# Designed miniproteins, single chains, continued (4): the designs that were tried, part 41

Each design is a single chain, and the fold is of that chain. pLDDT is the mean over its residues in the fold that is shown.

## One batch from the design tools (miniprotein)

Design m13385
Fold by ESMFold2-Fast:
Structure m13385 (fold): chain A 90 residues (1-90)
Amino acid sequence: GKLLKLIALILDAIGLIYEAEKTKDVEALRRAVDVIEEAIKLAKELGDESAIKNALKLAKRALELAKELGDEEAVEKCEKVIKECEELLK
């Protein structure tokens, strides 16, 4: 149940980041960040290190785009997720 949901969230986040990078659409970026946050919460609950590493990579891509688009709220959310993932991977 939860593992399949986590896989679906990671795949959705990948698709949304790809769309946001291609279109420069702030709403696609914000949706991607929200899905990444949900994925990391579930990955943390499951202790899924591979999913945490994937979420970290996606959050770093989202951060670069958020800075390019000037979305300060998305920057803050991505930085928070990156720090949480890095602490979990110590």
Scores: mean pLDDT 87

Design m13386
Fold by ESMFold2-Fast:
Structure m13386 (fold): chain A 93 residues (1-93)
Amino acid sequence: MVKEEIDELAEKYGLPEEVRERIYQAMEDAENEKEALINAYSIMATELLKRGDKEGAEEMKEKALSYIDDPEEQKVFKEGFERAEKIIEEKKK
């Protein structure tokens, strides 16, 4: 089950219960399994950026991108991630 893999990654990166609840909600709101995985990895990548784990964030971003088949959607995802990174950096002031 997909949930077991997400739980293992959340434990590996020490993500709190509040983040895991957000991941589960985003997966439930998804239209299909690919979207659920993209949403889960995107939330994990963003949370790892907030914690200063750039390597973990990059790993999760690449996992999300691996489920996006459309090059235009990949571009939108990358641009969204860059915007999230800028917002996180500004909040650290």
Scores: mean pLDDT 77

Design m13387
Fold by ESMFold2-Fast:
Structure m13387 (fold): chain A 80 residues (1-80)
Amino acid sequence: KEAFEIWAAALTHIAQRAIKAGINLDLAQKAIKVAERIAKMKPEELISKYTPEEASKLLKSLSDLPEELEQQLREIVLAV
């Protein structure tokens, strides 16, 4: 539970920074929802990988994200 909250908070922070950088809010919110779903499955692993680049790699490794969504997540992470 706490691990999930930490991971969700980190992505919310990234999303807020992305908004200030002029990145699409809807895209940032979609990224948060994807991370929340994955955190329910592997919260401890996500906490250990909460660096943006490692989080993006983990999402791709799970093979349950569409390539398009993974690319958009990567763009958000790299933009902030």
Scores: mean pLDDT 51

Design m13388
Fold by ESMFold2-Fast:
Structure m13388 (fold): chain A 99 residues (1-99)
Amino acid sequence: AQKEIEEAKALLEEGRAYYARGQADSENGGYYLLLGAQLAGRAANLARKLADELRKKGGSQKQIDEANAIAAEADALAKQIQDDGLADAGRQVAARLEA
């Protein structure tokens, strides 16, 4: 249970790292944002599945709460990547229309 929580957390942190890389990388940013979004989705799905299994097995409420928190943070990361991606697409369109 704790190892699986740490695995979900690691996927979320890897997603955050790719999100940060995507923001910093002017050439490959879109690729890193895509990887960040995919990892965030995987972290959210794994964390939700883990919370369900912990509840089913009579796991600790603390571990269930932690898994649910990871899922919520992963969903928030995915939304942030989407919002940032839409803002970047808008800037790219504006720049090309002005050129």
Scores: mean pLDDT 79

Design m13389
Fold by ESMFold2-Fast:
Structure m13389 (fold): chain A 59 residues (1-59)
Amino acid sequence: IDLLKAAEGLLKARESGEAGLRAAAGVLAQDLNVPTEAVVAAVRKAKDAEELARLLGEL
């Protein structure tokens, strides 16, 4: 998985609203084999796509 590309997609989904973010996070969470809430928490904590990619890699 290209985590930087995934991070950019999640940040765009966050701009569309909470429902869009949760839908995108759910798909990635299945691919990473982690809870959707872990991905959502990473998106809320991250300041930019590079930090989010790092946080996703730590999951």
Scores: mean pLDDT 81

Design m13390
Fold by ESMFold2-Fast:
Order: structure tokens, then sequence, then C-alpha cells
Structure m13390 (fold): chain A 66 residues (1-66)
């Protein structure tokens, strides 16, 4: 997705490791691109680590599914 690639490039500019970027791409393949986009937003806007962003997105998904 062009949008996903654009946000990933912004993470690279902020000094986020390539391993983290590749992990986010892997999350998109496993859980869907919507989950990856939420993780990207949490990292870019809140400055969270990958682990914390994944945890928050999981909790948001649960809240939205209720």
Amino acid sequence: SPELEELLEKLREKGVDETTINTIKYLARTFGPEVALEVLRDILEEGLSLTEAVKRVRERMQALAA
C-alpha cells in the first residue's frame, strides 16, 4: 500500500530501526494493513516503542469490536 510505505519512510527518518519497520510489514501480513497503520500512528504520533504500540492497538481493536 502506498500509504503504508509513506508512513514507514517517516519512521526511517525518525531513526527507527529497519528491523522494527520490517516487523510492522509482517504485522500487516498477519493481522491486516489496518493493524499496521494503527501501530504506525501510535509510534509516529505518541513516540511509543513497537512493543507498546502493538499492545495499545490490540486494546483499541478490542474496544472497537465491543
Scores: mean pLDDT 77

Design m13391
Fold by ESMFold2-Fast:
Structure m13391 (fold): chain A 71 residues (1-71)
Amino acid sequence: MSPREELQERIAQLLRDAAPRALSASEIARALGVSQSAVTRALNELVARGLVEASVDEAGRRLYRVTAEPP
C-alpha cells in the first residue's frame, strides 16, 4: 500500500479499537507517531469516504470516530 493508504488503515484500526470513543487528530498523531497534518489529511479522506464521522465538542475541538449505523 502507499504511505497514504497505510496511514488511513492505521487510523481506521485505531478508531475501531477506541470505539465508541472519539479521538482528536492530535491524539491519533501521538498514538501513531506521525504528524498531525498528515493525520488530518487522512481523516478528511476517511470522512469523505463515509468511513469516519467528524464532530465538534464544546471547546471547538474536532473529534473523529468510525461511522456507526444510524438507529
Scores: mean pLDDT 77

Design m13392
Fold by ESMFold2-Fast:
Structure m13392 (fold): chain A 72 residues (1-72)
Amino acid sequence: GPEEIGKEVTQRAETLSPHEFMAWLGELLAKLGFSREEQIRVMNKVMDAPTPEEKGKIVTEAVEKHLKRKEE
C-alpha cells in the first residue's frame, strides 16, 4: 500500500545516489499509472525535499491522492 511505498522511497533515498534514486522513482511512478505531467510534479517536489523522510512522505501522499482520484 502507500505506506509501504513511502518506506521504500525513504530507504532508497538514503542508500542510492540522487541520480539513481530519481531514475528509480520515475519508474515507480510510471508503474503506478501516474501520467507524465503528474510524474514531473511529484519528482520536482521530491527533488526540493531536504530529507529522505520528507521525500517518502511526499510520495506516500501523492500515491494516496492518485488512488482516490481514480473512479474504480
Scores: mean pLDDT 82

Design m13393
Fold by ESMFold2-Fast:
Structure m13393 (fold): chain A 85 residues (1-85)
Amino acid sequence: ITKELSEEEKKKLLEGIDRILALIADPAATAEEILAAISEAANETNDPLLGVAVVAMAVLLATGGSEEEIKAAARRILERIREEI
């Protein structure tokens, strides 16, 4: 189970998630840009759920997932993480 975060860590994680969700809502954003944004947030927060999201998105992209599929999967994962904070 994920370690309980400090207020500073929660704020940083929520800011990262909100930024990525805004990017997912942008039709001009690419799957690679979304994956890069999730990777940046994972590195900055050291959050294991964001780390799992990075791996899942990378696998989906590598196995021929469409941009729509990657965006939909990323949104579901990020919304779930946001709810757990």
Scores: mean pLDDT 76

Design m13394
Fold by ESMFold2-Fast:
Structure m13394 (fold): chain A 72 residues (1-72)
Amino acid sequence: GPLSPEQQQEAHDALLTMGYNVALSMLKKAEETGDIKLAQEALEMAKKLASLGHKDAEKLAKEAEKVLKKLE
């Protein structure tokens, strides 16, 4: 069943934080390996996290776009 508003916010924040850390790790690996597909996946994940309210995800999406431009 539904959690309390406080429990829902805590769960939401935790999931977004985990997703952000995954996207950040993917982007770093893409830069290291030149993996264009991985950089594209990191960008899509960052955009999704930003739409869900993660404060740092818009900045991560911009960094992913810069990486993609460098990798082609």
Scores: mean pLDDT 85

Design m13395
Fold by ESMFold2-Fast:
Structure m13395 (fold): chain A 97 residues (1-97)
Amino acid sequence: RIEELRRKMEEYREKAVEYLEKAAEASTDEEVKRKLLEAARIVREGEMEEALRAVLEAADLANKVEGSKVTGYTSAAVVYAGRALEYDQEARRLEEE
């Protein structure tokens, strides 16, 4: 149960990183690219709450500066990071029982 939730968290964490990196590669603005790569780093290494905040900040910046290809990728990253957080929270809840 907990192991299954952790596997799902890792799966969605990896997908969030993948789409942040795709967004960065498609980005034309250096600050947007930098923010997206920093968000990807936080998703890999950090707590999922911090990771989702970083992804949302990068997505907001991309939405102001970049075109639909980049914003499509950042929207996917937001969804995947959010799902990873949901699985992380449920795993923690069960672990405390």
Scores: mean pLDDT 83

Design m13396
Fold by ESMFold2-Fast:
Structure m13396 (fold): chain A 87 residues (1-87)
Amino acid sequence: MKFYITEEDKELAKEALKYLKENNEKVEYSEEAREILLKAQKIASKYEEMEEVSEEEFKVLAKYIGEPILQDEEKRKLLEESLKKLE
């Protein structure tokens, strides 16, 4: 299953990743947080390159690095529209 990425999705991914780095200092210091951060960076790079994102990868983006962005209803709707474009 793949998701189609827009320019708005790329901006959301960048904002989410910046928020994670700036506001999760303690999380960044754990081994689990390091793995999540690396996975989030890979997902964000896929958004920038317009590659496919799996459902599991999207869940990590939305749940862990996308949550602050998803508080905005308009931005959440854009992500839902991306999900509806999957095969």
Scores: mean pLDDT 51

Design m13397
Fold by ESMFold2-Fast:
Structure m13397 (fold): chain A 91 residues (1-91)
Amino acid sequence: MEEKEELVERAEEAARKLAEAVIAGDLKKAEEYDKEALEIIEEAKRKFGEEAAREVLKAAMRVMLERAEEIAKALGLEIDEELLAKIREML
């Protein structure tokens, strides 16, 4: 049986791949990795409940936030670095 820790690691890896794909402009790969990350979070919720799903989501979000400025630029979004820093402090 998959352990909760394995789901955290899988979600972090999917988030890294998602960030790299978005930054590279590979929207097809980005969509595939986004779906993979969401499936991992849903699996955590089914097997270990809402709290475990939240932990897995937070781990994936931390990975994405490390590359947030580059992701926002690739998507044509404006990012508030001060707000982003506050969100990082909460994770």
Scores: mean pLDDT 77

Design m13398
Fold by ESMFold2-Fast:
Structure m13398 (fold): chain A 113 residues (1-113)
Amino acid sequence: STMEEAIELLRKAIELVRKGDSERAIELVRKAVELLIQAIREGASREAILEGVELLHEIAMAAFRKGDIEVLETVLEGLDRLAEALKDDPELHLEIEIEIGLIRIQIGVLKLI
């Protein structure tokens, strides 16, 4: 339930980013990250956690295509918090650190344009 709510908010955030509604997208990403952290603490499956990370990746890609650094920074902040919540799971922690690295590259590229 908590995970399903997080996933739905992330899907809505992707649509908002594509429409250029950055402010509402940021709000939904922040709410979804709080719900993801809660779901992890409640014992969410690895599969469900990875679905959340994949949706954060899609939000970052949509934000990159729009040149939206504020959305990218919000996703980066959320992934950093998820990495801390999963520090005792090396496989999930690695997946999140890879995504953090990619978003840092995306922000760097946009700052050159």
Scores: mean pLDDT 90

Design m13399
Fold by ESMFold2-Fast:
Structure m13399 (fold): chain A 92 residues (1-92)
Amino acid sequence: MEFIESEKVKEFIDRLLKAASKDSGSDTITKEELRDYLKRIAPGLSDEEIDKLVDALLKLFSKDGSGTITREELLNLLRAIGTEPEKIGKLF
């Protein structure tokens, strides 16, 4: 989906976390779950491009290198990939 209202973005993220984490009630998404999700929503990207995107986003949002992304970080990620694909090129 392209740019959407923040309310709908939060709903989308809730569904995404439930679908991707496979752990009911988890407010975080792991690197592997994020990678799998990105492969589904961006099938035009290669596995290598997906991995670079995941690593770049984790480096930006998880400065401690925890390997997990919070709901807020995931919202920012979806804005980057869904709304402004040009930002993805700058992250590589």
Scores: mean pLDDT 58

Design m13400
Fold by ESMFold2-Fast:
Structure m13400 (fold): chain A 83 residues (1-83)
Amino acid sequence: GMMEELKKKIEELEKEIEELERKGVQAVLDGNYQELIEITERIIELYKEIAKLKSKIDPEEAKKYEEKVKRLQEQIEKIRASL
């Protein structure tokens, strides 16, 4: 049903984030902060999509993803300021 489709979509997005997080770790090890910023921006987009999907079924959980977005945006600005 619709709830099962939403859960499956969220799980697929979470899996994509896990793959991007592994690439982000490699970017840090390589000192490639430009790639890290690009990866983090993609993760932010995915968290925004999860927040939007969650807002329809669990607004409290959606707010947690919105908080993740804010923290990652702050992280990008700190990285840019350090370059």
Scores: mean pLDDT 86

Design m13401
Fold by ESMFold2-Fast:
Structure m13401 (fold): chain A 83 residues (1-83)
Amino acid sequence: MKEKDAESLKIGVDGLEKDLEEVRTLLNQGKYEEARKKAGLLSIVAGLLQAAADFLGDKEVSERAQKLRDEANRIGEEAEKKL
């Protein structure tokens, strides 16, 4: 893997972790429809990042992306239950 590819994956997962905290904030504010929609999109993007990390052999980013996807799915389900 080229150094730039490794840094891009890390930047990607760092950004998604920040987006996940924003989605949690929406859920805590009672903005359930926004939280559900953003969690769904975050889950898709995290899944794509996990696939890219797996392809490039970046186990750390792959594991972080999987955890992000699992958390996004959990938040989305919780938001949907409150609608």
Scores: mean pLDDT 82

Design m13402
Fold by ESMFold2-Fast:
Structure m13402 (fold): chain A 68 residues (1-68)
Amino acid sequence: SAKYKEMEEIYNKLPKEKQEELEKWAKEEEPLVLERMAAAKSDEEKQEILEEVFEKLKEKLEELLKKA
C-alpha cells in the first residue's frame, strides 16, 4: 500500500538512534492497539483503528525525521 511504502521510506531515512526510539514507542503503543482491536465488534471498526494507528505512526515518523 502507498501509506505503508511512505512510512517505510521515512523509517529508512532515520538514523539508527531514531529508529530505536520509534521501536520503543511502538512497543508501548502495541498493547493499547491490541486491546482496542480485541474490543472491536466489526471489521469496519478494526479498519478504523488501523487507519488511526497508521496516522499516529506517520506523525511520529515525521516528528523523528524533523529532529534527526
Scores: mean pLDDT 78

Design m13403
Fold by ESMFold2-Fast:
Structure m13403 (fold): chain A 84 residues (1-84)
Amino acid sequence: EVKIERSERAEKAAKLLAEGKEEEAVKEFPDKETGYFVIEVVKYYEENPEETKKKLEDFYKATTDEKEKKRIQDALYVLELLEK
């Protein structure tokens, strides 16, 4: 299980995504690659929720890059916020 930490940036992005403001949500992240990664994860999750979560957890466990871990963690947290 991935320990998901609260992120104010992810909370703002989730709110913007719920409002359909994808480009503004991307700007809440430190770079465009991270922002677009989160957007694509959300879109894939809407159609394949269990597979998306499993793949993200697997990638989180496989990576040694702290920046990549943070990206995956932010994406997982956005998914949790959108579920509620």
Scores: mean pLDDT 77

Design m13404
Fold by ESMFold2-Fast:
Structure m13404 (fold): chain A 75 residues (1-75)
Amino acid sequence: MTDEEVLRFLAEALAAGTARVEALDEETVRVSAVSADGVELSAVITTEGALRLSRARTAEEHLRVLREHTLGVES
């Protein structure tokens, strides 16, 4: 699974309201969701990115924020 595929999955999960958003520290936030095959996919993003995600509504808007603010992807 590519980083882009993980970010797209997380963007769709954010738009659907199924993603979990968790503060890690003052500068970073984890976004995670469970895939159809039962694997947890996650990305670590900036706190600014998390604020922009709260204003996004569509999967495309969430994907744009994730592309700009993602520090690392975990699958």
Scores: mean pLDDT 84

Design m13405
Fold by ESMFold2-Fast:
Structure m13405 (fold): chain A 93 residues (1-93)
Amino acid sequence: MSPLQQKRIEELKEDNKLLLELLKKASKILPKEEVEKNFKEELKRLKESVERQLENLRTYEGASEEEIEKLRAEAEKILEEFEKEAKKIIEES
């Protein structure tokens, strides 16, 4: 894996951690339904952002299909864990 690919995965993990902290704060102030709706919209944007980054790697950096699939799988695991943690925060609030 290239250093740039590793950095992008690390940045995704860090951004998700910050979003979970913001979600904890929002869940104390906003109704549960509003928090759930906003989270679903944010998760959709994150998934779309990942797909754009993967397409850019293919188009501009010449990444192989094998590299793209490995990065997609890693990003999907990170986003799935993020969704599980977010649901736990919403349920516990």
Scores: mean pLDDT 78

Design m13406
Fold by ESMFold2-Fast:
Structure m13406 (fold): chain A 78 residues (1-78)
Amino acid sequence: MLASLLLLTYHVDGLEETKKIVLEAFRKLGVPEDVLKQLERDLEKAKTLSELYEAVVRAMKEAGISEEDLAKAMREVI
């Protein structure tokens, strides 16, 4: 589950590393560059795990990505 994976990654690697893992996962999924650039901007502004989660959910909706697809991509990046 995406929320559990994000929480685990945050506790193991911290906020900044979780941001990198998320961005790399979205790149692996081949999302449009405009979605990636917006996600990168939103993640740079995110100061909490909650704000990071909100940015991720928005990017998923814009790119049409499922939680399962993103979780799989994140596991491949970790």
Scores: mean pLDDT 81

Design m13407
Fold by ESMFold2-Fast:
Structure m13407 (fold): chain A 67 residues (1-67)
Amino acid sequence: SKEELAERFRKLVEEMGLKELTVDQALILAREAGASDEEIEKLRKIFQEKGLKMITVDELVELILSL
């Protein structure tokens, strides 16, 4: 579920001591958390459409939950 993906993602970034990520690092860590290729592609498009280079952990968790 998206809730489980968001929880796994948050756990990974907390273990790394990160509060913000580059969009490239966010996509890599989302894959490690178990995001599907479809979910990764959707996130990548959102980042491109918004012109984002950096994203906070909280903002990314909210985006994952909105997928």
Scores: mean pLDDT 83

Design m13408
Fold by ESMFold2-Fast:
Structure m13408 (fold): chain A 114 residues (1-114)
Amino acid sequence: MSEEEKEELEKLLLEALNLEISGVDEDLLELLMNSIKDEELKEALEKAKPKMDEVVFEKLLRAIVKFEQLTEKPIDLEDLIEVLERVKKKIKDEKVKEDIEIFIETLKEVKAKK
């Protein structure tokens, strides 16, 4: 991923996390999960979902899917981890930071499986 693409993904993630969402649409969440093309990313998302706040998870998933639709290519796990670390540093909410860290750790675990 180019630096410009990483900056755009960071912006989309930050914008999504600042959205006022009062509940999770389970049908939309399933559609978003099924749109993920990368098998390792899908595995990481499935593993992270039960460990994270549902609203935070939906916001991150929406941003990821939107980025893949705009770029028409899958997101590399290493690049996603780097961008999420940048996002975590800019978030003030400690609970949201914890959820992002859970997602980062899950991505690292999935990537480490050879």
Scores: mean pLDDT 82

Design m13409
Fold by ESMFold2-Fast:
Structure m13409 (fold): chain A 86 residues (1-86)
Amino acid sequence: SKEEEAQRYLEELKENLKEMKDILKKAQQGKATHQDLLRAIGIVLRSIGLLYDIESLGLPEYIKEAEELYKEIKETFRQFLKVVDQ
């Protein structure tokens, strides 16, 4: 069903957020590498794709949750960049 497909994409976004938070934590510990930066960029790009996939299903509740998750992924990435630039 569309609901099952949307839920799968939301679970992938939640995993992306978890990975991004792990990368941020590693950066805050002074242990982030160039590979972590590339991974973080990859997470943002994949998350954009997932958001578009969820939006294409036309389920407002799932779209809203996906937009909130993507916003948090972007904010976490912004914090990561700020830490690495120091």
Scores: mean pLDDT 89

Design m13410
Fold by ESMFold2-Fast:
Parts: sequence; structure tokens; C-alpha cells
Structure m13410 (fold): chain A 57 residues (1-57)
Amino acid sequence: LEEALREVTEAAVRDGVEAAKRVAREVLPPEHAELFIALLDAGESVENAAVRVYLAS
């Protein structure tokens, strides 16, 4: 999970939030990917969303 969330955060830095959402769908379990995307849609930063997903695991 930590490695996958790191990959998602790196995608956001390189290619933006939409790339982070796509990578999340590919590397995170479906439940965690949906939570991550919902948090971003609610206005959370990528970093805060990643921490929330990690804590929910």
C-alpha cells in the first residue's frame, strides 16, 4: 500500500491530478482507489488524500 500510494503521489507531481487518479485505479485496491478519488473531488490535496487512504487500511 505505501509503495502504491508513493507511485500515485509521484504521478500527481509529474502529470497532475488526473494522472494520479488513473494510476490510483491501476495500483490501489478498488475500495482505496474510490476513496482517494472521492477525497480529491471533495477538494483534498493529493498528499492529504494519500494519508487518509493509508490510515483507512
Scores: mean pLDDT 80

Design m13411
Fold by ESMFold2-Fast:
Structure m13411 (fold): chain A 75 residues (1-75)
Amino acid sequence: SERLEKIKKRLEKIFDIAVKELKTMSPEEQEKYLKNLEKFLDKLIEVAKQYLSPDEVEELRKFFDELLEKIKKEV
């Protein structure tokens, strides 16, 4: 859906910014940032459940996991 694609594109931009910010942080600050980011994504999924189909929510969750894994590997 167009809505899901727009959400994915916005998240990719947020994650690009996150990688740049994390590279300037201490390990302790990075851990706190990543925990806050994971909490943000969990809340976004709960909101998305009201507006997206179950299949689209699962696709979005998988996309979040892939982006988080990418960040952890690049930082």
Scores: mean pLDDT 82

Design m13412
Fold by ESMFold2-Fast:
Structure m13412 (fold): chain A 103 residues (1-103)
Amino acid sequence: SPAERLIELIRETLERLEEALRNGEDAQPIIDEFNKEALKLYKELDKVLSPEDALRLGVHLISLLSEIYVAVRYYERTGDVERALAMIRAEVEQFIAAVEELA
């Protein structure tokens, strides 16, 4: 299902972000690819979800992207990779729970 593909995509993205941040590599290409692919899957879900559930899922996606941005900027300022990853993991867990509930 598009929901299962979205959950797999975010899990793969988390693994790639963890590797990039631990190696001091640029996370932006990983974030850009996730945003592009997640938007495609969101559009597929939007066609089959109720308007309310589609809007709720959209808000969760925006929240996930916002927290990834905050975590990466936090890492750049502090070098604290473990805290940055903890921030990302917490929001990923919330996003997966929202996808499982709504879709």
Scores: mean pLDDT 88

Design m13413
Fold by ESMFold2-Fast:
Structure m13413 (fold): chain A 70 residues (1-70)
Amino acid sequence: SAFSEELEERVRRDPTPETLVEAAEEAAERALAKVKEHAAEAGLDVAEAEEFVKRQLEEVRRLARELEER
């Protein structure tokens, strides 16, 4: 929660496609690490968690490209 709020604040301060991509990469790496840890603790398949994070990153990349094409 606090982490996503920090990223949103960073984007609000510097609303550029570059800042969005950097924020997305940091969020994806941090989320992947936490998802892997939580999945292992819950006895869940880590591959499924990785797939979820990958889809989130693709969504952010798509939004960043859409902003650049405006």
Scores: mean pLDDT 71

Design m13414
Fold by ESMFold2-Fast:
Structure m13414 (fold): chain A 85 residues (1-85)
Amino acid sequence: IMEGFEKAQSLTQQAVENAKLAVETGSASHAHEASLNAQQAKTLLGVLEPELQKASPELSAQMQAMRQQVDDVLKKVDELKEKLR
């Protein structure tokens, strides 16, 4: 569980960083990487959600914050991909 949570944190951070680089540089490659990292993080968070809800209110809150960051990245990347076409 903690290994999965740490991986979700890493993927969320990578998604945020790649989205930032995509916006700053107009890079379709960084936009694509941000989307992949965000999708992977979202999938992991979905799998971990039932166990984390039972384990700790603090971990549940951190998971909800990460989910919000992932959703924000996906929305931003979709908007950027539309502009880059």
Scores: mean pLDDT 78

Design m13415
Fold by ESMFold2-Fast:
Structure m13415 (fold): chain A 60 residues (1-60)
Amino acid sequence: VSEAYRDAVATAEELVARGWMSQEQREAAFKSAGVTPDSPDEDQRRFLAQLRQHRARKEA
């Protein structure tokens, strides 16, 4: 599994743990992005960037 995918999962777990995202929203986000462990690295990095932006906006 790529590092970008692992980081995306970890970031999504952090968002859920902080109450900034539900488990259902997490599932929907991964499905909407079409990101799986087998996805291209570019798609995984793009999705990770989106999750990090969401986290940054919630922290501000």
Scores: mean pLDDT 80

Design m13416
Fold by ESMFold2-Fast:
Structure m13416 (fold): chain A 119 residues (1-119)
Amino acid sequence: DLLKQLLSQMSPFTELPAGSRVLVVGDFTDLDGLRVLKNRLAELGAEAVAAVAPESMSEEQIELARRNLEELGLPPLYRASELPALLREVDALLVTNPVSTVEEIQLALEMGIPVYRLE
C-alpha cells in the first residue's frame, strides 16, 4: 500500500519546527478549514510561503481556491508544474490531504524535503 508507506515517512503537523517556511499542498476550497490552518501555522511560528493545488483540480476549483487564499491573506496559489522549483525554496512540505497529493509527497521525499501532514 503506497499510501501507508508514504504516511510512515511523514511527520505530524505538530512537530513542524518554529521558523519553518512551508509549501502547502491541498485543494483550498474549504474556507473554514483554511482559517483553521492559518491559525495553527501561526501558533507553531511557521510561515506558509506558497500554495500548490493538485493537477486533478478543475479550473473552477482552482479559481475558488485562489479566492479563498486571497481572502485569508495566505500565499499565492501556484500550479502543480511549478512544484519542483518551489520545493527548492522551502524548508518543508505541508499536506492537508495525503490521499489526493500522493505524487507531490513522493517528489518532496525524493528531493529530501521533510513532509508534514495535518491530523
Scores: mean pLDDT 84

Design m13417
Fold by ESMFold2-Fast:
Structure m13417 (fold): chain A 94 residues (1-94)
Amino acid sequence: SFEEQVFKETDRETVEFILETQARAFRLLVAGEITAEEARELFLEEVTAYFLEQGREALAKAVRLVVEEEDEKMNELLLKAFEPFVEEEIAKRK
């Protein structure tokens, strides 16, 4: 997968930067400071900028494609998995 290729071409410092960027975006999301979409864009912008600074233009382009593909798959799975629970909660509505 593209995800595997990205990590194969990165060193430990790059992996640590990616994980720290994810952790920071997650902390802001949990604190209610930003939305899930804003957290995603923050992550994409910072990781892309890091790869561009390192001269890795191909990886910078690949990051956005991989994140967009995984986000779409996750959103589809979550919507499908939670649809029965949403219907049950609507049935309990006053």
Scores: mean pLDDT 64

Design m13418
Fold by ESMFold2-Fast:
Formats: sequence, C-alpha cells, structure tokens
Structure m13418 (fold): chain A 96 residues (1-96)
Amino acid sequence: GKEEALRAGEAAAEGGRKAVLGTSSGVGSAAAGISGSGGYASALIGARRGKGKEGAREAAEGAETAAKSAKSGGGKEGYEEGKKGAEEARKYAEKA
C-alpha cells in the first residue's frame, strides 16, 4: 500500500541519483535526474491520493528510464547502479 509506494519512490530517487553521478554526458545526467525525481514525485502523489500502487509503478518506470538515460550518456556505472534502484523500486511496486 502506501508504505510500499514510499519505498519504491526512495529506491527510484537513489537509483536516479547514482545514475546522474555515474553518467559522463551532461544531457544524459540531466535526463536521468529528471526521470528519477519524476518517479519519486509520482510515488509521493500516489501514496497521498490513495493510488499507492500506481505511484509505485510510475516510480519503478522513472528509475528504469533514469538507468537507460545513464547508459545512453556513456555511464556504465550509472546504468548499473540505476538499474539496481529500478529493480528495488519494481519489487516494492509489486507489493503495493
């Protein structure tokens, strides 16, 4: 429910942060940050509005997009760390 949505958001934020830090391209880093932050925001909004499952899913999708942005930006480390955050967010989304 709400707790799982918040945990998915936290995982998306952390994955996005690591994707940003591990990305060599400025554009890729910015895209990763936007996607990770967007996922976190969706989880918070979903939890607040009684749509925790939807918010958790959007958080996982945001983290997955952040990881892909890091990969496209030449950030192997950012991709690997972002992918771990996305996987954790997805696990919480399944429980929400």
Scores: mean pLDDT 76

